# Designed miniproteins, single chains, continued (4): the designs that were tried, part 75

Each design is a single chain, and the fold is of that chain. pLDDT is the mean over its residues in the fold that is shown.

## One batch from the design tools (miniprotein)

Design m14757
Fold by ESMFold2-Fast:
Structure m14757 (fold): chain A 69 residues (1-69)
Amino acid sequence: MTEEQRLEAVRELVKRTGLSEETAAEAVLLAEELLKSKSREEVIRELMERLGLSEEQARTAVEIVEKYR
């Protein structure tokens, strides 16, 4: 994912979930890294456990990041 694509993903995640830009940026970066080696469901769980996201917020982050894979 390019830097511009990451900025677009962060903006979309903020609009869809109401997360702060800082938390959305951390979620996008973590999802991008974990999706390289983990299943979608494992990445959702890791986002919830490590960043305190709701299941809906974590699923939305994974969905957005997968568009750029």
Scores: mean pLDDT 86

Design m14758
Fold by ESMFold2-Fast:
Structure m14758 (fold): chain A 62 residues (1-62)
Amino acid sequence: SDKKLEEAAKLVGVSPELLRLSLESAIEAGGTAEGIYESVAESISEEAGKKVKEVYEELKAE
Protein backbone atom coordinates (compact mmCIF):
# COMPACT_ATOMS: atom_id res chain seq x y z
CA SER A 1 0.00 0.00 0.00
CA ASP A 2 1.15 3.56 -0.72
CA LYS A 3 0.68 4.49 2.95
CA LYS A 4 3.09 1.76 4.12
CA LEU A 5 5.58 2.82 1.42
CA GLU A 6 5.37 6.46 2.59
CA GLU A 7 5.85 5.45 6.25
CA ALA A 8 8.83 3.20 5.40
CA ALA A 9 10.43 5.90 3.19
CA LYS A 10 10.10 8.47 6.01
CA LEU A 11 11.90 6.12 8.46
CA VAL A 12 14.68 5.49 5.89
CA GLY A 13 14.96 9.21 5.02
CA VAL A 14 14.28 8.89 1.27
CA SER A 15 11.39 9.68 -1.08
CA PRO A 16 8.69 6.98 -1.53
CA GLU A 17 9.57 6.90 -5.25
CA LEU A 18 13.25 6.18 -4.55
CA LEU A 19 12.39 3.46 -2.00
CA ARG A 20 9.97 1.78 -4.46
CA LEU A 21 12.61 1.79 -7.24
CA SER A 22 15.26 0.40 -4.86
CA LEU A 23 12.98 -2.42 -3.65
CA GLU A 24 11.83 -3.27 -7.21
CA SER A 25 15.53 -3.48 -8.21
CA ALA A 26 16.17 -5.79 -5.22
CA ILE A 27 13.27 -8.06 -6.34
CA GLU A 28 14.74 -8.20 -9.89
CA ALA A 29 18.15 -9.12 -8.39
CA GLY A 30 16.58 -12.02 -6.43
CA GLY A 31 16.81 -10.36 -3.02
CA THR A 32 15.09 -11.85 0.05
CA ALA A 33 12.76 -10.16 2.55
CA GLU A 34 15.12 -11.31 5.34
CA GLY A 35 18.14 -9.77 3.56
CA ILE A 36 16.30 -6.46 3.09
CA TYR A 37 15.30 -6.45 6.78
CA GLU A 38 18.87 -7.18 7.96
CA SER A 39 20.51 -4.50 5.77
CA VAL A 40 18.01 -1.76 6.78
CA ALA A 41 17.98 -2.76 10.48
CA GLU A 42 21.81 -2.64 10.61
CA SER A 43 22.11 0.67 8.69
CA ILE A 44 19.12 2.61 10.09
CA SER A 45 16.95 0.90 12.75
CA GLU A 46 15.02 -2.29 13.55
CA GLU A 47 11.73 -0.34 13.17
CA ALA A 48 12.74 0.85 9.67
CA GLY A 49 13.87 -2.68 8.76
CA LYS A 50 10.52 -4.21 9.76
CA LYS A 51 8.53 -1.57 7.83
CA VAL A 52 10.68 -1.86 4.68
CA LYS A 53 10.39 -5.68 4.87
CA GLU A 54 6.55 -5.37 4.92
CA VAL A 55 6.64 -3.13 1.81
CA TYR A 56 9.10 -5.49 0.08
CA GLU A 57 6.83 -8.51 0.70
CA GLU A 58 3.77 -6.61 -0.62
CA LEU A 59 5.64 -5.51 -3.80
CA LYS A 60 6.99 -9.05 -4.38
CA ALA A 61 3.41 -10.43 -4.10
CA GLU A 62 2.19 -8.04 -6.85
Scores: mean pLDDT 83

Design m14759
Fold by ESMFold2-Fast:
Structure m14759 (fold): chain A 87 residues (1-87)
Amino acid sequence: DRAAVLRSVDDLATGMRAGLRLSERVARELRPRAVERLVEAVEPLSRDAAAGIAAAYAAGKNAPSTPASEEEAERLVEEAVEAIRRA
């Protein structure tokens, strides 16, 4: 069900944004497995959207907690969510 997948993406995006506003460590602990499952669920619907989610997660995971890195990660999360909604 695409609607259920999109709702899960919204929940994940909200969690990722909240995680970016918390400590980097907390964000990394909360989202890894949820992101992996979401990428697997979205890939059959849109490979581009799945790649976008993976890129947004990787940016948040690997970037140090700086104002610029947080803004970039949030922008990538928004781009990934938008790609999924358009897919």
Scores: mean pLDDT 54

Design m14760
Fold by ESMFold2-Fast:
Parts: structure tokens; C-alpha cells; sequence
Structure m14760 (fold): chain A 57 residues (1-57)
């Protein structure tokens, strides 16, 4: 699924940005990708929260 592949790629980039302390850039990457795929801000926020949980672990 191209949409799932795009989210996975965006998630990897967001994790790298979060590791650098670039929270604004990380959130932008997730939101931009979600918008391009027709997802809601709520869905984008859920993905971003999941990534934060992974980085914190």
C-alpha cells in the first residue's frame, strides 16, 4: 500500500528529527504527509504521538 509506505518513510524521517530536538520539523513532516494522503489532523496527531512514544522508550 503506497499510503502505508509513505507514512512509514515519513515516520523514519520524523524520528530522526525528534532525535535532533527538531520537534516543529518532525510534526511538519507527519502533517504534510498525512494531508497529501487525505488523512485528518487527528490521524496525523495520533501518528506523531506514537513516534514520540517510540523515541521515549
Amino acid sequence: DAANAALVAASKRAIDLLEQGKYDEARKVIRDTAAALGLTDEQADAVFQSLKDVVDA
Scores: mean pLDDT 79

Design m14761
Fold by ESMFold2-Fast:
Formats: C-alpha cells, structure tokens, sequence
Structure m14761 (fold): chain A 98 residues (1-98)
C-alpha cells in the first residue's frame, strides 16, 4: 500500500545517504551522508506509523541499517565512520519505531 511504498522509498534514500558517506573524503561529506541515512530511516519509521503499521516502518529502517553497514565495509577512514554512524542511527530509528 502507500505506506509500504513510502517506507521503501525512504529506506532507499537512507541507503543512498550511507553510500555517499562511505565515499566521502571529508568530515562534512561523511556527516552529510550519515544525516541522510538517519533521516531516511526516520522517514521510513514515520511512514509506517502514519500508515497504522509501525512494524512495517521498523522493518524498513532495519533494512536501511543493514544496507548502511554494507556501504561502510566499502568505505575507508572518515567515509567508513560516517556510514557506520548512519547505520547505528538507522538501527536506533528502527528500535524507536518498535
């Protein structure tokens, strides 16, 4: 339904944020990507809540966290740290949505 589509779209946004963080060569780029990953996960959680299906939002946010961890493994230095921060934040959003 619409909530599932919104949650999936937000989770994909979170993954893109984590990917951007992982590729970053500066603290600003890594932080920006991490904020994008956390924001996308929050968006997914909120989409589930608005749709009356908090479990759907929580699952989407957890998927975003797992994808962010995958992106962190591809990054180095500050970029990897940013992607890991994004993954931890996404996981916190999933736990909050529970």
Amino acid sequence: GPAEEEARREAEGARRGAEEAAKAKTAEGAAGGAIGAIGGALGAALAGLRGGKPELGAEAAREAARRAEEEARKGEGIGAEGARLGARGAEAMAEWAE
Scores: mean pLDDT 85

Design m14762
Fold by ESMFold2-Fast:
Structure m14762 (fold): chain A 61 residues (1-61)
Amino acid sequence: MSLEEVREEVRKVVEDGIKAGLSTEEIYRRVMKVLREHGVTDEDVIRELFAEVAELVKKLR
């Protein structure tokens, strides 16, 4: 499993959440679920991915 595959899945979750009208908090919960399912436990990686999520949410809203 590559980090690029995790990033693509996270991007889809964010895009789907915004289209469905989910809150930022609910989108973040779904992103955390994806990270847990893929075994992403490195705090620096999690921080970088959430920074990417925050920028994506800002751009799509």
Scores: mean pLDDT 79

Design m14763
Fold by ESMFold2-Fast:
Structure m14763 (fold): chain A 62 residues (1-62)
Amino acid sequence: GALTDLLNELAKLTGMPVSAAKGLLETLKSYSDEGKQNGLDEVAKTYGATAAGLVKEALSLL
């Protein structure tokens, strides 16, 4: 499904395992809106804006 496809793309782009990408999304989903924004900013700084965009899209599907 769309979420699985986004997780696979995020894993390929960042070099992390799919399990780690899923864990990142589950962690961010549990955060406040402020915490989610801070997490997205950290992803953008570490892995780039494209990776942050994939995380944001995946969060919108949850």
Scores: mean pLDDT 83

Design m14764
Fold by ESMFold2-Fast:
Order: structure tokens, then C-alpha cells, then sequence
Structure m14764 (fold): chain A 62 residues (1-62)
């Protein structure tokens, strides 16, 4: 397994540990399934997961 793919999977795991919103967690699970299906690159996974984590973080300070 290359390092970028391992990093993408780690990012998914960290997001699921951090996110408390069930809707955002469901989107991360959808991203994981698409990644496992080969539909997303490791970089695309990191970008999309990062956006969801930032979305919840912004919501918590507003």
C-alpha cells in the first residue's frame, strides 16, 4: 500500500474520531466507500474529509 493511500485512510479515521455531527460522519463514511471503490484519489479523500472537519469546527465557534 502506498503512503498516500495509508494517509487518506488515517484522515478518514481521525475525522470519524473528531466529528460529532451524525450527518457529517455519514458523509465521511460515503467518502470512505467511494475511495474503497476506486472512485476517489487519496488527495481527493483528504480534501473532502478536511472540508467536512472544517465545517463542523466553524459551526462550533459560531
Amino acid sequence: MDELRREALREIEEALATLTDPALRARVEEIRRRFEAGELSPIEVQMEVGVLVLEEAVRRVV
Scores: mean pLDDT 79

Design m14765
Fold by ESMFold2-Fast:
Structure m14765 (fold): chain A 55 residues (1-55)
Amino acid sequence: APTALDYLQQAVEAYKAGDLETFGRHLRQAIALHPELRAELEGNPEWRAAWAQVP
């Protein structure tokens, strides 16, 4: 099964491709596997901006 890091990598690739729906799905899966990532990502301005674009 994919790890939280695998889902984060897939989320980053989706975001670079402009696929915000896939980005949101993979990011939620990463956070579900590793809940502390939410606080880390919300502390990062770039991730906060990307997260705000998720439908």
Scores: mean pLDDT 77

Design m14766
Fold by ESMFold2-Fast:
Structure m14766 (fold): chain A 73 residues (1-73)
Amino acid sequence: NKEAYELVTRAIDALKEGNFEEAVRLAEEAIKKADPSDKNLLASAYYVLSQAYEGLGKKDEAERWKKKADELA
C-alpha cells in the first residue's frame, strides 16, 4: 500500500502544478495498487480525480468521483 500512497502524493503535486491529465493518470494507478480496505486512501484518490476532471472541464466525471470520495470519507 506504500506505493499507492506515493502515487496519491504525486497526483496531488500534479494538481498543484495544473497538470490535470497527469493527476488523473497517477490517481488511477493509485486506485489500482491500493488495498481495497484502505478507504481513506481510496477517498483521497477519488477526490484527486474529481479535482483533476474539474480542471479538465469534465464536470460530470468530476461530480461522479466527488460522490464516491464523500461516501468513503
Scores: mean pLDDT 85

Design m14768
Fold by ESMFold2-Fast:
Structure m14768 (fold): chain A 55 residues (1-55)
Amino acid sequence: GSKYSKEELEEVVRLVMGAGEPGTSREELIRAVKKILPEASDEEIEEAIEAVLAK
C-alpha cells in the first residue's frame, strides 16, 4: 500500500517539474520526486507524472 495519497504525489511531481532543468528526463523526474518522497515506488511516481501531464 502507498504511504502517500495520489494528491500528494501529483503535487510533488508538479513542484519538481516546475523547478526542473531543461531536458529533464522521466528518470530524473522519478529520482527527484523519490528524493522528496523516499518511500514512494517508481510505479506510483510514474502514475503521478502521467496524471499531471493529462491535466
Scores: mean pLDDT 76

Design m14769
Fold by ESMFold2-Fast:
Structure m14769 (fold): chain A 87 residues (1-87)
Amino acid sequence: AAALQAEVDRLFAELSPEAKALFLRNYQRHVRELLEKKDELTPEDIANAVRRAAEETAQHLKDQGKLEEAEIVRRYGEAVARLIEAG
């Protein structure tokens, strides 16, 4: 868990403020959609919402030609999802 948390912190620091804001917006939208369908969210539901937000943010960054940052956000989302599933 400690090594995974360190990876999350490192990857987050590499993201631009714009990428961070877009990821958070996409994540919040997915969580809201899940809460409309479910009374309680599982760690798996949250981990999947994180992965979906990362994929959407990565696609937006790729469309802007920011290929390296798109890969960083994808890795960030996977690391966060794994950390949630491990807790």
Scores: mean pLDDT 87

Design m14770
Fold by ESMFold2-Fast:
Structure m14770 (fold): chain A 59 residues (1-59)
Amino acid sequence: MTIEELEEELWKLIDSIKDPKKRRELVAEFEQARFEGIRSNDPELLKEKLKEVLEKAKS
């Protein structure tokens, strides 16, 4: 998966969550993963962090 595809899948999951608290928590985790990935200046690390958020959200 590309970073764009991972972000698209995460937004699809966020949009599917009807509980506003759970939605906010997932958005916060996604934003934190992006922030840390971008700060590292490593696209592969950003990709892995986004995958971790997506996997956790699906479980």
Scores: mean pLDDT 80

Design m14771
Fold by ESMFold2-Fast:
Structure m14771 (fold): chain A 60 residues (1-60)
Amino acid sequence: GASEALEGIRKVEAALDTMSEEQLQAVILSGEALIEKAREAGDEELAAAAEEVRRRAESL
């Protein structure tokens, strides 16, 4: 469910500092797709969490 997806995003955020450049690029691409799906589902909390993780991955 939505709670599982949100938990998954938070786990990815916690692991960002340990990721390789290739893994960070994968997170950014996956994040873009997840943001779109979350917004289509009306889950603004999930969309916001995914946007924050994507932004942090881009800054690394």
Scores: mean pLDDT 78

Design m14772
Fold by ESMFold2-Fast:
Structure m14772 (fold): chain A 59 residues (1-59)
Amino acid sequence: MEEIIKRAVERGVSEEDARSVLKALELFPSASARGIAKLTGVSEKNAATVIEIYREELE
């Protein structure tokens, strides 16, 4: 999880936004970027960035 947050911050997403998206993904792993954005209040672009990193880390 910390590695995902670090990579998200390097791509311009705040640490708080990255943590919010990751929490939502733990509950809804197959949710779309739009769905996660609506749940967390994070922008769809930032949600999509964190989701991409998260799915890459899952191998």
Scores: mean pLDDT 81

Design m14773
Fold by ESMFold2-Fast:
Structure m14773 (fold): chain A 88 residues (1-88)
Amino acid sequence: SLELKQVVASFLATVALSEIDLGDHESAARQAERAAEIAREVLDAGGVLDEATLRNLERAAEAMEAAGHHELAARLREIIAESERRRA
């Protein structure tokens, strides 16, 4: 279900934020990568991301950028921008 995939992506983004706060930036990057992959699956299936998922992905992108994971942050921002364009 796209709904469940969206919830999982949002949850993984939240886990990534918690792991950054704990100083485990490599584990955080892996969780953020998984969140990006699942969010992309939702978009590729013709879905759009809800506001809660977009907020959590945006926070994860900011945290990834601050941690030096610039490519992952850019991919997260691209996913957010694509979903926002589909809602407009």
Scores: mean pLDDT 87

Design m14774
Fold by ESMFold2-Fast:
Structure m14774 (fold): chain A 60 residues (1-60)
Amino acid sequence: PTTLKVEMRDEELAKEIAERLNKEYPDIEAKVEGNTLTITGTGDPLRVIGAALRAIGESL
């Protein structure tokens, strides 16, 4: 599995990104602790990273 930890500016933004990832990518689990977004995926690491970047970008 691939695990990414990203510190966001606020918990609300982290929750929005986590919700989007969990909705769009069944093989990815995103969870929030404070302002830290933890993204865990199985399969291709580049796909997991790409999904994370896309979700963050869509929040801008």
Scores: mean pLDDT 78

Design m14775
Fold by ESMFold2-Fast:
Structure m14775 (fold): chain A 88 residues (1-88)
Amino acid sequence: SLAEQREKSREVAARIQELMQKLEEAIKNKDLEGAARSILEIAEILSETYGEDIQSVIDSIINSLLSKGKISEDEAEELRRLIEKMLG
């Protein structure tokens, strides 16, 4: 039903917000493995819930962090490497 769809969307939004906060904390602490885990979990949730492409979500998040000056190009490369390793 529409009500169930709205409730699911609210639950997903809250979980994504929690993961975005964890991502910001991990970046601040130079915990690139923690940041990679948060990015991957966000991508998996959005893929399962909305059919988003996992790689497109990963690229979008990393590019957003780069454009905002939150990470360096070297940190972005390491994040991509860590996520690829986690994906197998």
Scores: mean pLDDT 86

Design m14776
Fold by ESMFold2-Fast:
Structure m14776 (fold): chain A 85 residues (1-85)
Amino acid sequence: TPALAAARAALAAGRGGAAALAAALAAEEAAKRADVDLAREAVDVAAEAVRAASKEELKAAIGGAIGAVGNAIEAALKAGKKPPA
């Protein structure tokens, strides 16, 4: 996906915060496609990007990145049961 490609490019360029956000968006896109393999790859890149990001970049990216990753994981798992929000 374009978001996954952007995440990898940002990670390679050392832009941890930008890579984390792009990877989170890629994970959400993968979840919408019900592609668990792609979702796993996007989540893995997001985790690596978060480790590479500075504290300040992490704070900026945290809300969007973690939220999207959480949604992607839940969608990929297709738990079937609807937990209270």
Scores: mean pLDDT 67

Design m14777
Fold by ESMFold2-Fast:
Structure m14777 (fold): chain A 90 residues (1-90)
Amino acid sequence: PREEVERLIREMQEKFDKYYEEAKKAIENGDFKKASEILNKMVKDYQEAFARAYRLALESGDEEALELVRKAMDEFQKRIKELVDEINKK
C-alpha cells in the first residue's frame, strides 16, 4: 500500500509539473481560456488520484501512507492556487 501510494503521488507530481508548465506558457501568451482548461484537467486528475491514494492508505491502516497523501494533497492544492491567482491577476 505505501509503495503504491508513493508511486501514485510521483505519477501525479510528474503530471502536475507538465500541466503547470503548459498553464504558465498559456498565461504568458494571454491565452487564459487554455490556462483555465489545463487548470480544470489538473483539478480532475488531482481529485481522482487523491481519492485512490487516500482510500489505499486508509484501508491499509498505514498512518505514514495517510500522512504522505495529506502532504501531497496540500502541495497540489498550493500549486493549483498559484495558477488560479495568476489567471485572476490578468
Scores: mean pLDDT 80

Design m14778
Fold by ESMFold2-Fast:
Structure m14778 (fold): chain A 62 residues (1-62)
Amino acid sequence: MIDPLEVELALAVMELALELHSKNPDKERIKETAERILELAKQDPRFENVRKWAEEVLKELE
């Protein structure tokens, strides 16, 4: 059975990666997507590494 949380998290990670590597990165979109990844990843300890990555992205925007 496919885990819906895992699928949603994978899509959010891909969205954030695409925005970070765009020619004109939208800081507001990066922040919103990283915050969404944090909310999803904190629901399951399996995703601790993804959560830490999103926290680091948010910290770099400060």
Scores: mean pLDDT 80

Design m14779
Fold by ESMFold2-Fast:
Structure m14779 (fold): chain A 96 residues (1-96)
Amino acid sequence: KEGLEKMLKKAEEARDLVEELLASQTNDPEKIEKINKLLDEMAKIAKEMGDEGTARLFENLKERIKKAFEEGNQEELDIVLALIDIYIGILKSELS
């Protein structure tokens, strides 16, 4: 359960940063770097828990965020935010 609690906190922080980027509609390299670090940390926790599927999900989200900023694709950032929100809901259910 400790790994799931740590994962939830990091997921909520990543969600808030993506939401801020969507609201500003500007590239913020510092926020992008923080999101990437959070996703890397979440992938590591998932691997430590034996959840390779969830680890791959976060690795894929990192690549999708990178591509979205390279292309200026705000729709892709909206999708990433929605996926993070779904995962937060799953984590909250597991911790209940």
Scores: mean pLDDT 80

Design m14780
Fold by ESMFold2-Fast:
Structure m14780 (fold): chain A 55 residues (1-55)
Amino acid sequence: SALDETLAAIRADPSLSEAEKAALEALAQSMRDAGHSDEAVAAILRALVASERAA
């Protein structure tokens, strides 16, 4: 699924910290629990990763 692919990409991304990866996975779960589709969650996660900046 688009969400599985997006989460796998996040887990494999060396530019993201462990805390950022955990926060994105928690956000994905929270959005799914709120009734959002996997496609909508994946799109939002991709947008957040694209706008991410190192501290």
Scores: mean pLDDT 80

Design m14781
Fold by ESMFold2-Fast:
Structure m14781 (fold): chain A 69 residues (1-69)
Amino acid sequence: SIVEEVRKLLEELIKENASIEEMVKKVTEFLREKGLTELADLVDFLGALAKVLNASLEETAEMILKIVS
C-alpha cells in the first residue's frame, strides 16, 4: 500500500538523520511518481508549516503519515 511504502521511507529517512527538507522532498517525489500530485502538494505545505512550528524530524514524519493515511 502507499501508506506502508511512505512509512518505510519515513523510517529510513529518520534512521539516516535526514533534514526536514530532504524528508519532504523524498516523500513528494515518491507521491508524484505514483500520480498523487495533490497529496504531494499537501505534504509540501505541511513541510512549510513544520518549519514555522519548529517541529522535529519525527513530528514531521508523524504528520506526513497521518495525511497519507
Scores: mean pLDDT 87

Design m14782
Fold by ESMFold2-Fast:
Structure m14782 (fold): chain A 114 residues (1-114)
Amino acid sequence: EPTEEEIRKAQGMLYLGMGQQHWKLGNYTLAIEYYELSIKLLGEDDARSWYNLGMAYYEMGNYDEAIKYFEKAIAANPNFARAWRNLGRAYEKMGEWDKAREYFEKADELEAKA
């Protein structure tokens, strides 16, 4: 018989899949809602989930929120080169050229080691 823990994880994975499907369709607002539901059920340690939220906000032009979630992704995985690169892109959209350059350099450093 499934435990409450197993049911919660299954529901979280369902919401993650729904978020990914809405992202592919360009439905970024719905993708965000489903990603937030999946994080609430699956836990906050997955850098990819934070990164997915950051990308959704970035595509919507909400660069402040995108920065927040990319920073959470980097806090969970400091070696996540793509999160560093997109953090730089978000700062570039905000006109913060010096910060963007620092984050692009960090992404390049990590990608050179991969």
Scores: mean pLDDT 85

Design m14783
Fold by ESMFold2-Fast:
Order: sequence, then structure tokens, then C-alpha cells
Structure m14783 (fold): chain A 64 residues (1-64)
Amino acid sequence: SRLANLYTAAQLLYVAAEIEGKTDAAKKARDLINKAVEYEKQGKLDEAERYYQEAIDVASKALD
């Protein structure tokens, strides 16, 4: 599913940010992933998608 793909992408980028020592960005991405997971559990799929995408954006920018 789209949400599962976004979750996987967010997790991979979060791990990459951790490995590269981008501590603040990694922490921010983790917090955003946790919020997305909570929204997904509540059935708030649009909110979950937005938070996963924000996590991807934060981690990706830190790795540039």
C-alpha cells in the first residue's frame, strides 16, 4: 500500500540519517514517524501520510 511504502521509505532514511550522524534530523524524523503511526492506528490515513512524507523530507534534506 502507499502508506506501507511511505513508512518503509521514512524508516530507511531515518536509519541513514542516524548512520551519517545527523542526530537532530534523525530525532525529528523518528518523532514524525511515531506521530504518523499513531494517526494510522486511529484510521486518520491522510494525517498519517502527511507525517510520513514530512519525516522523509526532513531525513532526505539532512542527507544532502
Scores: mean pLDDT 88

Design m14784
Fold by ESMFold2-Fast:
Structure m14784 (fold): chain A 94 residues (1-94)
Amino acid sequence: TAAEIRAVVDEAAARLAARLRAAGASDDFVAAVTAGYAELAAYLSTLSREEAVETLRRIARLFAGRAAAETDPARATAWALQSEALAAAADTLA
């Protein structure tokens, strides 16, 4: 359901926020990421479960690729953590 998609993405975003803070991300960066995931949750809630899962997996692959290509360790970590959060949300919904 739309509520289920929202709840899973919101939970993934909350765990991501905690992990980003633990990795040394600024409060402003964490707030921006949290706002972005709230918008993503709203959008995904307009999709079918299958479409939401595929969208999450596609974004996770994009961020994984950015993490692998990034030479700055802090930015690489931020992209890797975002990729992991999106992949975990997709696996929970699948």
Scores: mean pLDDT 86

Design m14785
Fold by ESMFold2-Fast:
Structure m14785 (fold): chain A 66 residues (1-66)
Amino acid sequence: EAEELEKKARELREKTEKKVGELVDKGASSNMDEYIRLMEEAYRLVRKGREEVERLLKKAEELKKK
């Protein structure tokens, strides 16, 4: 159970990094206004991804303590 949460956190981190990379690549091919919007979206994805990863890892740690 704890290992499954750690695996999910790892997969979520990888998925977030991939999506951020795709947004950066799209931004590079876009005008400046679109680039700014895509970078803001990437920033929000990083923030939300970090929060969810931390939540999963905290739950895994709590399961290991009990």
Scores: mean pLDDT 79

Design m14786
Fold by ESMFold2-Fast:
Structure m14786 (fold): chain A 70 residues (1-70)
Amino acid sequence: NQALVNQAIPVLVNLLQHPNEKVQENAAYALGKIGSQAALVPLEEAAKKLKNASEKVGKALMEAYLKIKN
């Protein structure tokens, strides 16, 4: 259902700002799987804000960005 997927994107973007790194990682992974170009700017902004986060979060953000870019 496209409508549910499109509705999930703003929620997942908000979860990139969650204080729990596991939640941030899962949100990045889900955005990458959805593959929406609307997530590109939010993922880039999250990467800038979370540049000092764990390697897992940084890798998830980068992988999601690259997957969507393709």
Scores: mean pLDDT 77

Design m14787
Fold by ESMFold2-Fast:
Structure m14787 (fold): chain A 91 residues (1-91)
Amino acid sequence: MEEKVVKFAVKVQKLLDKYAPDEPALATGVVLRMVGLGVDAELEGLSEEELKERLREVIEWAVEELKKLKGEEVAKKFKEEAEKVLEEVFG
């Protein structure tokens, strides 16, 4: 599970570097939230399905932050690619 969370976080960071390369604080905040969820999942014995849903919440938070920083079109493209990565790693 931890390996999948790290793989997902790295891929999401690359997406944020693509869509918001001038906003490294956002990328850092998203990655730290995802890694923290991976640790919490290990400690609490969460299922991959529950972890996947909590990771979606982090994606949704990042989408709202991107709307403020870069606008709706960039946020929508990021969301579509991040959801695809989530399914590739956990689906």
Scores: mean pLDDT 83

Design m14788
Fold by ESMFold2-Fast:
Structure m14788 (fold): chain A 59 residues (1-59)
Amino acid sequence: SEKSLKGVAAAESYAAGLTAGYHAAKEGVPREEAIKAAEESGKKEAADGARQGALLAGA
């Protein structure tokens, strides 16, 4: 149960980062800036998501 809850929180952080990174890249924000913002949130999963989102947007 605890591992499942941690997995859900990690997946939610990743999804939020992916969405934010994708939109930032589409708006012309450099990939490094989007990743840095996610890293400053203190969540590794959000930073990983932001990297993937920027890549999906062609950045």
Scores: mean pLDDT 72

Design m14789
Fold by ESMFold2-Fast:
Structure m14789 (fold): chain A 59 residues (1-59)
Amino acid sequence: SQDLLQTAAELRQRADALEAQAREGLATGSISELEAQILLGMAALLRGVAALLERKAQR
């Protein structure tokens, strides 16, 4: 459905923001390497959920 595709797009946008936050935080020294790994892990989870929603929308 269209709603699933919209939600998937929003999750991918949030994942992109988390990855950018991790990269910037490491570059400026405002976060630890562990905190960056947590942000990247959350981004990967959001991308995984988005992929599942996209798959469901194609049925």
Scores: mean pLDDT 88

Design m14790
Fold by ESMFold2-Fast:
Structure m14790 (fold): chain A 72 residues (1-72)
Amino acid sequence: MSVEELEAALEEIMALLEEAKRLLDEGRYDQAIEKAEEARRLAVEAGPPFRAYAEDAEKIKEEALRKKEELE
């Protein structure tokens, strides 16, 4: 990847993570899971420098899923 491609990936991943956290806080668990999954996918595709962001996305997804499951 070029530096410009890495910067673009970082911006998109960060935006998706922020949106997922906001949706989680709002109780919109399905949407939070969707955005977190998208962020994780992009971070994995971007490679090892983005591993921490993929882990953050997985944590948000896990929390949203747990809260959704708690509702039955």
Scores: mean pLDDT 81

Design m14791
Fold by ESMFold2-Fast:
Structure m14791 (fold): chain A 92 residues (1-92)
Amino acid sequence: SREEVVELLRRRLEGLRREVEELVRAAEEAGAEELAREIREEGERLVRALEELIRATEEYGPDSPEAKEAAERAEEAGKRFAEAAKRLAEHL
């Protein structure tokens, strides 16, 4: 259902915001200033993409073309964030 998908996405957004701050802190503590900046930037892009996905799902439904397009953008942003997080893990 639309409401269940929106609830799951909102929970994921809350978790993502915490994860971004935790990874930025870890990078800063390791002296990896460039990685901290990259993680924050890619994390902020992913947050925005997920907020757009929530909006599209609420307005048009989870199976709509609008939600599918927003999900595609969120997936691409998620890939970039994961790559930055992987670089941090390799640096630590």
Scores: mean pLDDT 89

Design m14792
Fold by ESMFold2-Fast:
Structure m14792 (fold): chain A 60 residues (1-60)
Amino acid sequence: MDEVLRLMDESDRALDAGDAERAREYARRAAQTAVDSGLMSQEQADELIRSYDREADRAS
């Protein structure tokens, strides 16, 4: 639970720093951890990743 939130926070920090690749890595890890823990479905995880990809692309 806390791991997912921490990874999402790290992703946001990476976006603030202009590191879109690092932000994507943290977002993927957060989504996968949430799926593994039963906190969300794979479909929800895929949506989360797409959302972060859009944010990262916007920052570029």
Scores: mean pLDDT 74

Design m14793
Fold by ESMFold2-Fast:
Structure m14793 (fold): chain A 61 residues (1-61)
Amino acid sequence: SSRDEILALTREYVDKASETLSEEKFNQALLEIGEITAEGLAADDPEGVRERLEEVLEKYS
């Protein structure tokens, strides 16, 4: 389901962020990842979630 895909994407990108970012940047990224996930679940849009999560990693890297 799109829900399962979105939740799997969220876990993947949280893990990537935790491995690559400082604690301060990770905490900021987590807030944005949470918002993206919530909006993606409401919109049933796993593709949009993937794109926006990539942008978060790029923004903070």
Scores: mean pLDDT 87

Design m14794
Fold by ESMFold2-Fast:
Structure m14794 (fold): chain A 86 residues (1-86)
Amino acid sequence: LSEEQRLELDAGALLVSAATGLNIARKLEKQGKPGAKEAVELFEKAIDLANEALRLVGTDPERARELISEAEKLLKEGFKKLDEME
């Protein structure tokens, strides 16, 4: 795989994981679970960063890698928040 293709795959995988987490967090928010709103915000931010990374893959791959790394950190924080609610 080219560097661009690898970054696109990494960002795509993040988007799928973050979308899954967001769906769970929104259901918990609807149920009034404490901390669910914070989890929603974490997953929404991770999605935003992953989408920004995808836009930069062909023009600024270094920045794209930084955004992917930041999105991964937010994704982990989001899932940790979900674990703490159950």
Scores: mean pLDDT 87

